# Designed miniproteins, single chains: the designs that were tried, part 8

Each design is a single chain, and the fold is of that chain. pLDDT is the mean over its residues in the fold that is shown.

## One batch from the design tools (miniprotein)

Design m249
Fold by ESMFold2-Fast:
Structure m249 (fold): chain A 61 residues (1-61)
Amino acid sequence: MLSAEEIEREARRIAEELRELGHDAVAAVFLQEVRRALEEGDLATAERIVRAGRAYLERLR
């Protein structure tokens, strides 16, 4: 399981790549969902959101 710092770092990376591909709205919603889970202390949910974001990004390539 990733730490909160690792989740935040990975989320920022995924969001940046989504913005580079022109998916700014998706990147904004993705970051909001990750931040909400981290604020609630739910690292498992935050990690799942990051994994989903990565899978979405891979499908765009």
Scores: mean pLDDT 82

Design m250
Fold by ESMFold2-Fast:
Structure m250 (fold): chain A 76 residues (1-76)
Amino acid sequence: IDSIIQQVQQQLSQFVSQEIVDQIVAAIRNTTSQSQSQRDNVVSAIAAMLRDAGMSDAQVQSVTDIVNQAVSQIQQ
């Protein structure tokens, strides 16, 4: 899973600061032992955090798509 986390960190750094990347990575790691409904809640929380940070809906969608793909890969 560390290789997937590294790829996510590199992709997210294009959109957000390192501090936000670290918060998103921590959230993803917390989802690895959780049900699908809990993972969906974490993605929603990340989206809300990004909107509060002033990101556009398009940027939030791009980031949440990256997070969803990473969570799916880790869970397989």
Scores: mean pLDDT 72

Design m251
Fold by ESMFold2-Fast:
Structure m251 (fold): chain A 70 residues (1-70)
Amino acid sequence: MAELRAERNEILEFLKIPPETLSPDEIQALIEKAKALRDRARELGLTELAEEMDGVAEQGEKWLEEKLKK
C-alpha cells in the first residue's frame, strides 16, 4: 500500500516536467512504470488507481508519438 503510493507519487512528479523536455526514452520509461502500477492496482482491486495509471500511460503514449513525428 505505502509502496504503491510512493510509485504513484514518482509517476506524478514526472508528469509535472514539460513533455518537450523529456527524451523519448524517459517518456517510454514513464509509460512502462504507469502500466506496471496499473496492472498491480488491478490485481489488488484498486480500481481508481488502475484507471488513473491507465490514463497516464495513454497520455505518455501521445507525448511519445508527438515527439517521434518527423
Scores: mean pLDDT 79

Design m252
Fold by ESMFold2-Fast:
Structure m252 (fold): chain A 79 residues (1-79)
Amino acid sequence: TNRRLTAEALRRAADLVRQAHDAGDLQRARDTAQQALDTARSLGAPPDVLRLVDRGRRYAQQGRTEEAIRALREAARAA
């Protein structure tokens, strides 16, 4: 299982969404959250992890970037 790689990728994604949030770049936050979901899928993340990443993507789409960061960090811990 790619558990370690999945956790590392999701932690990195959360940090990138935080950087985008701090810069006021909402589009970059949305794109980063979408890429995190695609990466987690490609690494074979289990359904519970994918659900948390998709929740983060939906929060980012709504401009709720702090909640998106929390969801991605939670997904990384579950991975």
Scores: mean pLDDT 87

Design m253
Fold by ESMFold2-Fast:
Structure m253 (fold): chain A 96 residues (1-96)
Amino acid sequence: PELAELLREAAETAQRIADLAKSGNGVEAYKLAEEAAKTFRERAEQSPDPSLADLLRAVAMAFEEIAKLAKSGNYDEAVKAAETLARAFRLELERL
């Protein structure tokens, strides 16, 4: 199902952002978070389903916040936010 694939993709992206920030690749973590925010926001604007669009916007906002933390050098906070987001998406996948 499309929702399950989106949640899996979001979880994997969030985990990769956390891993990059932990390994000292903060610039790559920031770029990936910014790209993810843009991609999910574009998907939200293109979605004909209002509920799915709202979910996609919420996901985009979460990645925007992670990008801000990484850009400001708050890598520990960016890691925590990204890991929390990855866990939340994995939990939602288990409910589908």
Scores: mean pLDDT 84

Design m254
Fold by ESMFold2-Fast:
Structure m254 (fold): chain A 95 residues (1-95)
Amino acid sequence: AELSEEDLKKLEEFFSPLEPLVEALAEAIRAGDAARAAAVAAQIRAALREALGLPADSSDAEILAALREFLSGLKGASEEDVELGVATVGALLDA
């Protein structure tokens, strides 16, 4: 089971706005700038809430649950792909 072109496009559209934030977070972590890492993580949370249609006060657990539901809705996504996606975003939020 491979991701369809439609599923890949949905993933690209979903994660494309997050790409510059992920790069900024990685840079802050490499620099040891904990304050900047926290600020960028807050921007990632806000972007995920908007993309998933969640309220602005949604918890990290609610963000990850909504992300799991979104990824599980993709016709070509395996359970391993869903778990990897959720774990990756969870790690970004913990940084």
Scores: mean pLDDT 77

Design m255
Fold by ESMFold2-Fast:
Structure m255 (fold): chain A 61 residues (1-61)
Amino acid sequence: SSQQQRQQLQQNSDRLKKAVDGMDATYARHPDSLGPDDLEGRANLKKKADEYTQQAQQIAS
């Protein structure tokens, strides 16, 4: 159903957002703990989370 699809997309977004938040918390406590590849990975996770949120919103009609 559209409700289940929306819920799955939102769960996917929330999971990725938590990963980004965890990286941000680590970086705040230990600024040198995240390298360039980790920062790129963070940007990619954030972008994917935003994409899932947008897809979920499109189904909410």
Scores: mean pLDDT 81

Design m256
Fold by ESMFold2-Fast:
Structure m256 (fold): chain A 70 residues (1-70)
Amino acid sequence: MIEQQNAASKAALEAIEDALKNGWSEEELAKRLVEIADQYPSAKPALIGAAVLARELGYEKAAEALREKV
């Protein structure tokens, strides 16, 4: 269980970092974060943390899409 939370957290953080580095749209980041949530449905705490981080970095719509999926 903790391994899935760590994997989900890492995947979501990498997606957010890639979005910042490569200038992804909110729609592109939202799609990727939702895919990660589908892959790790039990990792709710990690996914909630990723949604908070995305919102703080200005990806408010992507954060909302992830929150609605979780």
Scores: mean pLDDT 82

Design m257
Fold by ESMFold2-Fast:
Structure m257 (fold): chain A 88 residues (1-88)
Amino acid sequence: AEEERRRREIEEAIAELEATHGPEAAELARRAAEAVENRDPEAVEEVVRELALAVAEREGRPREEAERQVEENLPRLLEELGLEPVPA
């Protein structure tokens, strides 16, 4: 039952990302969702960082800002997805 709920949360997050950043972002988010299903927080971090950098570059924002956004949002995202953060 929890897996069904988590799946919906992931799909909803992907839909939100697609609405905000477009279908390319959604594709990267689907890869992140697969990493979540595999219980791999390192893979989730990698895909999320890649997504943030791609979006920032498209919008002409600094890479440092994108990396900061990942630092700020990734721990919360991992917790919401039921994954423990990778040891710093």
Scores: mean pLDDT 70

Design m258
Fold by ESMFold2-Fast:
Structure m258 (fold): chain A 85 residues (1-85)
Amino acid sequence: MIEIGSVDDIAKEIQRGVADYGADTVSKNLISQAEGLLKAKEEGLLDEEQAKQAAQALRNIALGAKKIGLDDLSKKLLEYAEKLE
């Protein structure tokens, strides 16, 4: 009941990472992961469906980041999600 869970759970995980490692480290790690997904698509390691699933995952992470005030990270992750579609 109440399907806000996936984005809110991601927001909590990002918030925990920021508490443990700092916002800059968390942002760099998530951007690096997004770059890796785009590289995998460009190299033919992801099919169209897998690329769409990866894009949706990045959109959910971006929404979680925005909820905790990491607006620059959110914007960057949305940019990578668009490139994956």
Scores: mean pLDDT 81

Design m259
Fold by ESMFold2-Fast:
Structure m259 (fold): chain A 97 residues (1-97)
Amino acid sequence: EEEIRKKIYEERQKKLDELFASVKDRLENETLEGPKISPLDVKSLNRLLKDLFGIEIPEELQELLAEKGTVEDAKWLFDGIRKIYAEEAKKLKKELE
């Protein structure tokens, strides 16, 4: 029963929730100019994230991305999730060593 591992998972979840909330807030504020992404692009991104990280984009955020999202929003979300999971993996590796 390792309290440190629980804290690592909780920190990762908190960062994911903050990232999703930030992207959603930006989409709702309609401050997004640039090339738009299609609903198919959103589905492809969600599948890629499931395959790489075992994470799903919240359905409401998927719908907002399909309606209002740009390529930069998709990149922000992907890079943000990648960095969050890389940091979790780094912390878990230190715990195991």
Scores: mean pLDDT 79

Design m260
Fold by ESMFold2-Fast:
Structure m260 (fold): chain A 59 residues (1-59)
Amino acid sequence: SMHEQALNSIAKAKEMLAKGDAAGAAAGAYEAIRLVQQGGGTEEQKKEAERLLKEALAA
């Protein structure tokens, strides 16, 4: 459940970045990081979310 929510948040962040919505992408990436920290995700998902956050904040 939380793993699926983290994957969905990561997917949404990627979609928002593709559309040029940096603020939406950052929000999605933050949500994914939060879900992973609550024990719902893998180390790979955490790194992906952190990378997406960096890309969103650099835009």
Scores: mean pLDDT 80

Design m261
Fold by ESMFold2-Fast:
Structure m261 (fold): chain A 68 residues (1-68)
Amino acid sequence: SDLEEDFVKTVEDMVRLAIRQGASDEQLRAVVDDMIANFKEQNPDLSEEEIKEIEKKAYEVLDRLLKE
């Protein structure tokens, strides 16, 4: 969905920004956790299954960027 794609792209952009600012792995995980929490709060009508898929993709982006 567009919401999922837009959110995942925003996660990538924010994680890349935090990496450029010298954030630790713990700080990067906190950024992603906070973004997911805010996304859930802004989208209360999403199903548990939709939220789970979006969380999975957000953490996949984090894991990829940590290996770069």
Scores: mean pLDDT 86

Design m262
Fold by ESMFold2-Fast:
Structure m262 (fold): chain A 75 residues (1-75)
Amino acid sequence: GNTYSSLEEALNHPNPLVRRVIEEALKRPESFETDFMSLGTINEVIPVLENWFGYSYEIIFDPDNGWLARLRVTR
C-alpha cells in the first residue's frame, strides 16, 4: 500500500529512492530536494515526510520527462 504503518517499514522499502529520501529526512535538515522519481514513488514518500518528520512539500516536475518529479521539502 501507499501508506506506511511504521518508520522501520519505510526504511526497509525495496525502492532505494524511497530509502534515500527517508535517510536524508532522518538527518533533520531545514530543507532538501529529492532525486527525480515516478509520481507513484512521490506519493509513497509524502506521507512519511509529512507525518513522521513534519515537512511541507512542493512538487517539481522534470521539464524533460513530465512523468517524473522531485520534492522540495521544508520544515
Scores: mean pLDDT 77

Design m263
Fold by ESMFold2-Fast:
Structure m263 (fold): chain A 94 residues (1-94)
Amino acid sequence: MDKKKQEAIEEIQKYTDKVIKESKTEVARNAAKRVGGLSISALRAVAAGDDALAEEMLKTAEEVAKLAYERDKEAGEAAYKVVKEGKKAYEELK
């Protein structure tokens, strides 16, 4: 993996950890963890040249964030923060 792709993955991991630490509820922490994991998997797929898998992982992350928001607003807001940064990193690596 080249340095730029590795740095993007590390930045999303760092941002996910920040959102988890700032989350007030366990539900919000778990939503951020799940979406962060999916976003990192998408960036790893892009790094491997698998854009189709990356897009599927990001779509799944958005769906998880949407479902979290419908059940718990704080969890949804935490998840959406993470997926937004994941999508930005994906677009910058594309």
Scores: mean pLDDT 85

Design m264
Fold by ESMFold2-Fast:
Order: sequence, then structure tokens, then C-alpha cells
Structure m264 (fold): chain A 81 residues (1-81)
Amino acid sequence: MSMEELAEQVAKAVEEASGVKVKEVRAFPHPHDPDRVIVVVELEEPLTPEQQERVRSAVMSLPGAVAVTVEPDVVTAVFRL
């Protein structure tokens, strides 16, 4: 899976779980672990606490998901490829 495909998959999972549109998605190699990729998703609108919980569950259910941090306006996920 390419980083672009991973970023798209994470963005889709966030939008489907929350109903909130993704503003920007970035994927890049982890600076201290070459086996991991970091995906950062910025949202057009702040997530409610309920949407944050759904997003966390949806993203953590994706193959290779290691860690997910969900904030109202930003989702950060770490994947092992």
C-alpha cells in the first residue's frame, strides 16, 4: 500500500465515521521508526466528543493501525506497514 492510498483510506474512514469533511490529509514516514507511517487528518469542522469516539474506533480498526490520537480538529494515526 502506498502512503497516498493509506492517507485516502484514513480520510475516508474519518469522514464515514464522523460525517465531517476532511480539509487536508498528510502521510509521512515516522522519523524514528522506518517501519511506521504517520497520517495526519485536518477537519473542516470540530468533531464532537461522540464523533471523536467513532473516529478513533474506525481508524484503529484499519489494518496496521498502531496508535490513534483524536482531537476536535485533528486526527493523528500511526500505522505499521
Scores: mean pLDDT 84

Design m265
Fold by ESMFold2-Fast:
Structure m265 (fold): chain A 77 residues (1-77)
Amino acid sequence: PVITPSDYLSVDSKNHTITISREKAEQLGLKDNVPYKVTANGKTVIVYPKVEEDSVTITLPPDIKVTDDTVLKLEKA
C-alpha cells in the first residue's frame, strides 16, 4: 500500500508528521499504535500510527525530510 500527496490532510515538515483521513487509514488497514514499516525518500523506518477521531497521524524520524510531495510505502511490520 502507498500513501501519496493526494491522500494528505496535512503535512508538518517541522514535526515530521503526515496526517491522513480516518477513511483512508481504514482502507490501508492502519490501526492505533500497531507497527508499520514505512519507506520514504529511500529510507525505511518503523512507525506507530496515532489514530484519532477524524484522522490518523504518522510521525517520521527527524532524519527523514517530510514535505507535501513525500510518498510513503507501507508494509505491516
Scores: mean pLDDT 81

Design m266
Fold by ESMFold2-Fast:
Structure m266 (fold): chain A 81 residues (1-81)
Amino acid sequence: SKKDEIEKLLEEIRSLLPEEVQPLADELEKALKKADGSEEDIEEIERLMVRILLEAARLGMPEEKLARVAELSREIMEILS
């Protein structure tokens, strides 16, 4: 199902992220579970994904891992579209 695909992608994102960013990943998981396909929910999810990438970059996450998180985030957004 789409939910199972999103959950798998989110789990991969979590595995790449520093421990300090996990609370933002928790917020993303809540937003994804709540999402009903509305534009407002999609915008909230996009904002959380951007915040995750910015915080991970601030904490010195390697560029290759940041690129992978961005790719996984894009895949989630495609599923939601």
Scores: mean pLDDT 86

Design m267
Fold by ESMFold2-Fast:
Structure m267 (fold): chain A 106 residues (1-106)
Amino acid sequence: ERKEEKEKLLKEIGFLISKAEFVLLAREEDLRLLLEKGEMTEEEYEKALEEARLEERRWLAEKLNEILGVSLPEEEIESMSLVEIAVKIAEKAGELEVAKALREEA
């Protein structure tokens, strides 16, 4: 029925997930290099990693809310991966086939 719309939505969500993952990988690598150089303590590194991961999850949830009109509770955002956030938002939006495809691509 809505095959083309579903494929477009899946591609758009997949792009946002990939963008968040790419930014997070770059941030984690920068933090790891600072730790290895002794420019950051282990405590500062762990805190910065946790903050970076949470910020990218919040960014993805916000972008998906703009597209699908669905918000997740902060507790779910804090405990879920980027893919899990996207799947949950798609499911809550009634886009069950898109949610299934996102899990299969992970």
Scores: mean pLDDT 84

Design m268
Fold by ESMFold2-Fast:
Structure m268 (fold): chain A 119 residues (1-119)
Amino acid sequence: SISQLQANLQAKAEGKQDLIEQQFVQSTGQLGKNIVKAIEESDPTPFNDDILAAFIRMASAVTISSMPNMSKDSAKQTLQLLIDSMKEAKAVAEKKGLDVAAEAAAQSVAELQAELEKL
């Protein structure tokens, strides 16, 4: 029947969604690690501080904007991975005197935790 065909198409779409979500979780974890490494390896210049802060804000914004379209479990994993990386980014940025990046990381942790609490 048409209803059974629609149900089968939806199930296939959901299977593809799970694969995409798993890849997004893994990519977000790697993005967080890359941000921490960029902070560790960058010279503590005002230019690098501003660019690192922009990168942190972009990563947080893209992650948050993706949450409504994900399963609850994938959303929780994605948010927690980025929260953990942003906490590390804040600590490393503070040690290096990258104050703008440290503030951006702290704000991202607060925003990501607020999204996690909605789940």
Scores: mean pLDDT 86

Design m269
Fold by ESMFold2-Fast:
Structure m269 (fold): chain A 86 residues (1-86)
Amino acid sequence: MVERILAFFNSPDAQALLAYIEEHLSPEMAETLKVLLAGAVAEKEVPVDASAEELVELLREVAEKEFNEEDKAKVLAILDEFLAKL
């Protein structure tokens, strides 16, 4: 499990997404998303070679379920902006 999560976070697509989140969201929101993403990777058995688009869709699902409406709106806007820059 840990090896799988580490391989995922070492992928270029995952690193680009996480860097974008860390630059554009508050430190607290960025950390929450990183924790939830790691949990979703473990729970959903996401491939370690998941594309940036697949990761964004996973985070959208997580945001819809886990965040309040204000934080969810901010997360979804940043994810849409990230996809537009790919």
Scores: mean pLDDT 73

Design m270
Fold by ESMFold2-Fast:
Formats: structure tokens, C-alpha cells, sequence
Structure m270 (fold): chain A 78 residues (1-78)
């Protein structure tokens, strides 16, 4: 139950980020970072309700941010 809820929230975060990048193909790194801050505001409270620690949440968002930036840089090279 807890693991499934975490997975669902992660998929929503990644989908929101992917949809933002798809709609904004010329988004700057600053614009991506600003949108990511809004995503954190939306999903951090839900992750805390599930019982994740501040450390776990910080690590999780760090990993997602690195993944999103890596994909963004890859698209810029085409």
C-alpha cells in the first residue's frame, strides 16, 4: 500500500515534468527549475502524509531533477 502510493506519486511527478517539457521545448534550465519548485510544493505534503522522512523526500526529488535535466540536455543535442 505505502510503496504503491509512493510509486503513483512518482509517476505523477515525472508525467507533470514530461508534459511541461513537451509543451515548452525551448524552456530554459531556470524555467525548468522554477516549474520543479511548483511540483515540490504540490507533492511534498502528500509524500509526508505517506510517512516519508524529509531526507527520503529530498533524495527522491534530487534523483527526479537529475533525470529530467539529463533528458532535457539529450533533447537539446538532437
Amino acid sequence: SKEEKVKEILEKIKKDMRDFLKKNPNATPREIANYFIEIKKKYVPELKKIGLTDEEIARLFSEIYREVLREYKKELEK
Scores: mean pLDDT 79

Design m271
Fold by ESMFold2-Fast:
Structure m271 (fold): chain A 76 residues (1-76)
Amino acid sequence: HMNDLLAPLLNAIRNKDAETLKKIIDQLPEEVKEFLKKLAESNGKLPEAVGVIRFAENLGVSKEDFLETLKKAFEL
């Protein structure tokens, strides 16, 4: 269930924990995984990225730290 992954996902983002984030991403729907991978590969330059980046900033994580953690989770 997506709800079961939400709290671990938020904690991995807050803690900048790329290993835990990778394990959570592997459990997400394929469309969400592809979106996050494209977000990492584009360095956040997707129009759809604005909401996700603001969400991470609301968790106390800068755009730069969020994207670096995401890139590490995808081994980029």
Scores: mean pLDDT 76

Design m272
Fold by ESMFold2-Fast:
Structure m272 (fold): chain A 81 residues (1-81)
Amino acid sequence: DGKLGQQIMDDMSIANKMLRAMQIASTQGLSVQQIADMTGLSPGTVSRRLNAAEAAGIVERLPDGRYVLSEKGRALIEQRR
């Protein structure tokens, strides 16, 4: 259950790991399980965070259930330098 105003970008520990994994994925996207394996997070945690990121427009979900960084998501990574 999400809280109003909770965003992936406000949780730097989880967001940073997931954004790095998504950046590596390029255009093909990553499944929930692939992101979990790359980050050491549980699939349930990854799934909840990806749902929030999709709602925020940071990631896009592909028809096969994989996720890619949106244009907005890529811009956010560049701004965190």
Scores: mean pLDDT 68

Design m273
Fold by ESMFold2-Fast:
Structure m273 (fold): chain A 112 residues (1-112)
Amino acid sequence: GEERARRLAEEVIRAAREAAERMAAGTPAEGMKAADELVDLIEQAAEELRTLSPEAIERAKERVVRALDAIAAELAAAGPEHHGAALLMRRVKGYARRLFDQTIQEARRREE
């Protein structure tokens, strides 16, 4: 339940911080690759979350979305050279929010 959702959110947040470092330090191509790998991990996390309660999934969503938003803001604040990385992270955040919302809706339908 909640403990598994917390661990999955923590794994995604850890990967997001590592991806942000790659996006900030690398070429645009490396940044895109880091974003794609992060999206793949988020999709895996959402699939694992699909068997949990809607409440547990919502808590995981809130943790992940807040962390991705904070990371994007940190990248934007670091300087103009990191604005591309900040934009990539904001796009990943938007995708994650939509995916977790779909996962929550599916979990609620299973409980009805």
Scores: mean pLDDT 87

Design m274
Fold by ESMFold2-Fast:
Structure m274 (fold): chain A 88 residues (1-88)
Amino acid sequence: MSDLAKRLTSITEPEERQRFADLVEERMKTLSQELRDKVQRLMLFWLALQEAKEEGDEEAAAAFLAQIEELLKDPEVREIVEEVLEEL
């Protein structure tokens, strides 16, 4: 697991999750459509991963984590996530 994916999966407190989501939404307002689409996919997989973990769906959780790792291979997506995590 990458350091960024590990940090994302460690955000478990409800208030911190909401703050992270709010910061991502604000950051997305300044991005190109292509980057917004990629970051939105990352956020959808991140939320789906949290739900799958809460439901005990290990297969779904592993699949969503793999999608997050794949998106984080994109340097532009990685930079955006790092910037938002620094503000957290």
Scores: mean pLDDT 84

Design m275
Fold by ESMFold2-Fast:
Structure m275 (fold): chain A 81 residues (1-81)
Amino acid sequence: GRGVVIPRSLRTLEEVREHLREQIEKDPELKKAVSEELLEEMAELAARILSTNPDVEAVLVAISINEENKVSSFVVLPLLK
């Protein structure tokens, strides 16, 4: 699948959201498939994981896109040291 890594250096929900938006805009398939509502959901979940888990160095947002260029599923995975 397609993935976006969000490093711990992004400290606020706004920084996480802007990083996700920038990475999605660089990938034409993600740009077409990811709605603003879905971007908000992914950003909030990633920011929560980073803020509540000091041992998490980064979060991977892995996105599955179907044959119609729509998001079929996503997972948010903590990456440990």
Scores: mean pLDDT 82

Design m276
Fold by ESMFold2-Fast:
Structure m276 (fold): chain A 63 residues (1-63)
Amino acid sequence: MSSLQEAEQLLKEGNYDAAVKILKPILKSGNEEQRIEAEKIFLKAYVKLDPEQAKKIAEMLEA
């Protein structure tokens, strides 16, 4: 299973911390398409773990 699929499955299971850990390597070294998908999943996970930080990240991505 791809790391992105695994992270999305963990997010659906409510395991947000594990999803974030899997996404970090993809965000740093994935191709453009993988990074965009990883950022979306990461933001969804982070909203559950840290709403304030998630808001800041969303603002930075829009800018």
Scores: mean pLDDT 73

Design m277
Fold by ESMFold2-Fast:
Structure m277 (fold): chain A 103 residues (1-103)
Amino acid sequence: MKEIEELLEKLKKAIEEKDVEAVKEYAEKLLEIAKKLSEEEALELAEKLLELAKLAFKLEEVESMEIILEVLEEISKLYPENLELGIILGIARIMLGVLKLIS
């Protein structure tokens, strides 16, 4: 979990700095870790990623939000019957759709 927390903090800073390359790097590392997590741990990660998607939405960062959504989609595929993961993915998709209409 400490490794995930450090990567999430780095991802948050990359979003704040609009460093899309760094966002992609940290998102890819988080996805590789997510494949090794339990369903409960993957859900906790997805909830934290949704908070970062909300930050990207607030900062009007379409590319960063698309990268986070791709990670959420891959996590959801690992546990397709998890309704909470489905809801998180749905919220992120709606937010990205709205962001693309505003920009």
Scores: mean pLDDT 87

Design m278
Fold by ESMFold2-Fast:
Structure m278 (fold): chain A 73 residues (1-73)
Amino acid sequence: SQVTSLVNGLKDASADVRFNAALELGSLAEKGNLAAIEPLVKALKDSDGTVQSAALFALKELLKSDNKDVALA
């Protein structure tokens, strides 16, 4: 699946690859693909601040848009 490919991108040695994976997972979560949420939560622990910021922004926007409880892994 697209989520599985992006989750593999979050494990890449390159911060640029992980950053792009986090942005795409954020886009999928905004479109209602809830399977993208757990990988984004894991990206909050990334060693690169840019990757962390991308994941945080995506999760923050998702929570504001839904205005409801969201299960985070």
Scores: mean pLDDT 77

Design m279
Fold by ESMFold2-Fast:
Structure m279 (fold): chain A 86 residues (1-86)
Amino acid sequence: SMLDAELLALAKRIYEELKKKVEELKKAEKENSEKVKELKLEAEILEGMLLIVLGVANLLYRKGLVSEETVEEIRKIAEEARELLK
């Protein structure tokens, strides 16, 4: 459905942005403590946003508006994001 596609696209966009912040954080880690702190906070906010999207997907699945496959794909994206932040 359009809603399935929109939720997946949103989760993927947030994850791509999170990956960029993690890459920038790794590059900044040795040179600028203020920049590291800012990038870490931004990455944590993006992880929080993925968890909100997962929560919304679960709610919509229970109401029969999105597929179980959509919820599972978003869950995997959120798990990958969590792993990147370790």
Scores: mean pLDDT 87

Design m280
Fold by ESMFold2-Fast:
Structure m280 (fold): chain A 61 residues (1-61)
Amino acid sequence: MDISRLADMPAEEMAEALKTLPEPVAISVAQALLPKLSEEDQEVVLSALPEEAAERLRSQL
């Protein structure tokens, strides 16, 4: 594992944190974070949400 930048937060770790929250809270947090993330990281976060919620958030990006 090559750690070149600590500022590049793992999207998978964020996705796991969202899974510990109630779905409405996780969706609200994801909606606020998604515009700040790279396109690849957005897909990882969306994969942690319910399928219908992920599709709606993706359409708003």
Scores: mean pLDDT 70

Design m281
Fold by ESMFold2-Fast:
Structure m281 (fold): chain A 57 residues (1-57)
Amino acid sequence: PPPPEVELDLDGRTAVGTVEVHDDRVGGRYRVRASVTWHDTATDRTVHLDLELEREF
């Protein structure tokens, strides 16, 4: 299924994004990808943020 949409509170603003978590059992690593988009009404701009994080446990 597609990753669920998440609403985020960014200093009183609502942002919508998706978060995927991939658990790689071989090597004890997991990967997190997050994509967040919000409209900043103070600057009248649309902001896009894509993050990818790998961690070992």
Scores: mean pLDDT 61

Design m282
Fold by ESMFold2-Fast:
Structure m282 (fold): chain A 72 residues (1-72)
Amino acid sequence: SLEELKKRAREVMERLKRLREELRDDPEMVQRIEAVLDRLETALKSDDPKVIEDAIFSGESVIREGERRLAS
């Protein structure tokens, strides 16, 4: 449902905000996280399920990259 997608998008945003704090000394990753957070916020305002799903996929991709950098 649209409401479940919006909830998932908000959960991804909260994970990205935590990751931004953990990677605060990596300005390239902070910039990428901020860009995808802006995309997720815009997607949530669209009420378009496809736009929200695409933004979630992008957010989850950035989370995986950030987690790799933390593991290094």
Scores: mean pLDDT 88

Design m283
Fold by ESMFold2-Fast:
Structure m283 (fold): chain A 87 residues (1-87)
Amino acid sequence: MSLEELFEKMKKALLETLPEKYHPIVEKAMEIIKKGIKEGKSPEEILKKVKELIESDKSLTEEEKKELLALLTLTIQNLYELKEKEK
């Protein structure tokens, strides 16, 4: 499975699991993650950009932002672990 196919599957799973109100920010966050991985950015650099995106959102509560950031942090970690296994 390519990184792009894996990414699309993870994005689809997140969108099917999360309420529609989170879909726009999740889609933007997933694009940041995809681009960062393709550009060889560290997980820390990608997480910083994702955190900035979530913190700038005006529609989410502080608790919703915290939960979404935790979920996306795990998503970044899982993508990096899977990328290393395909070496």
Scores: mean pLDDT 79

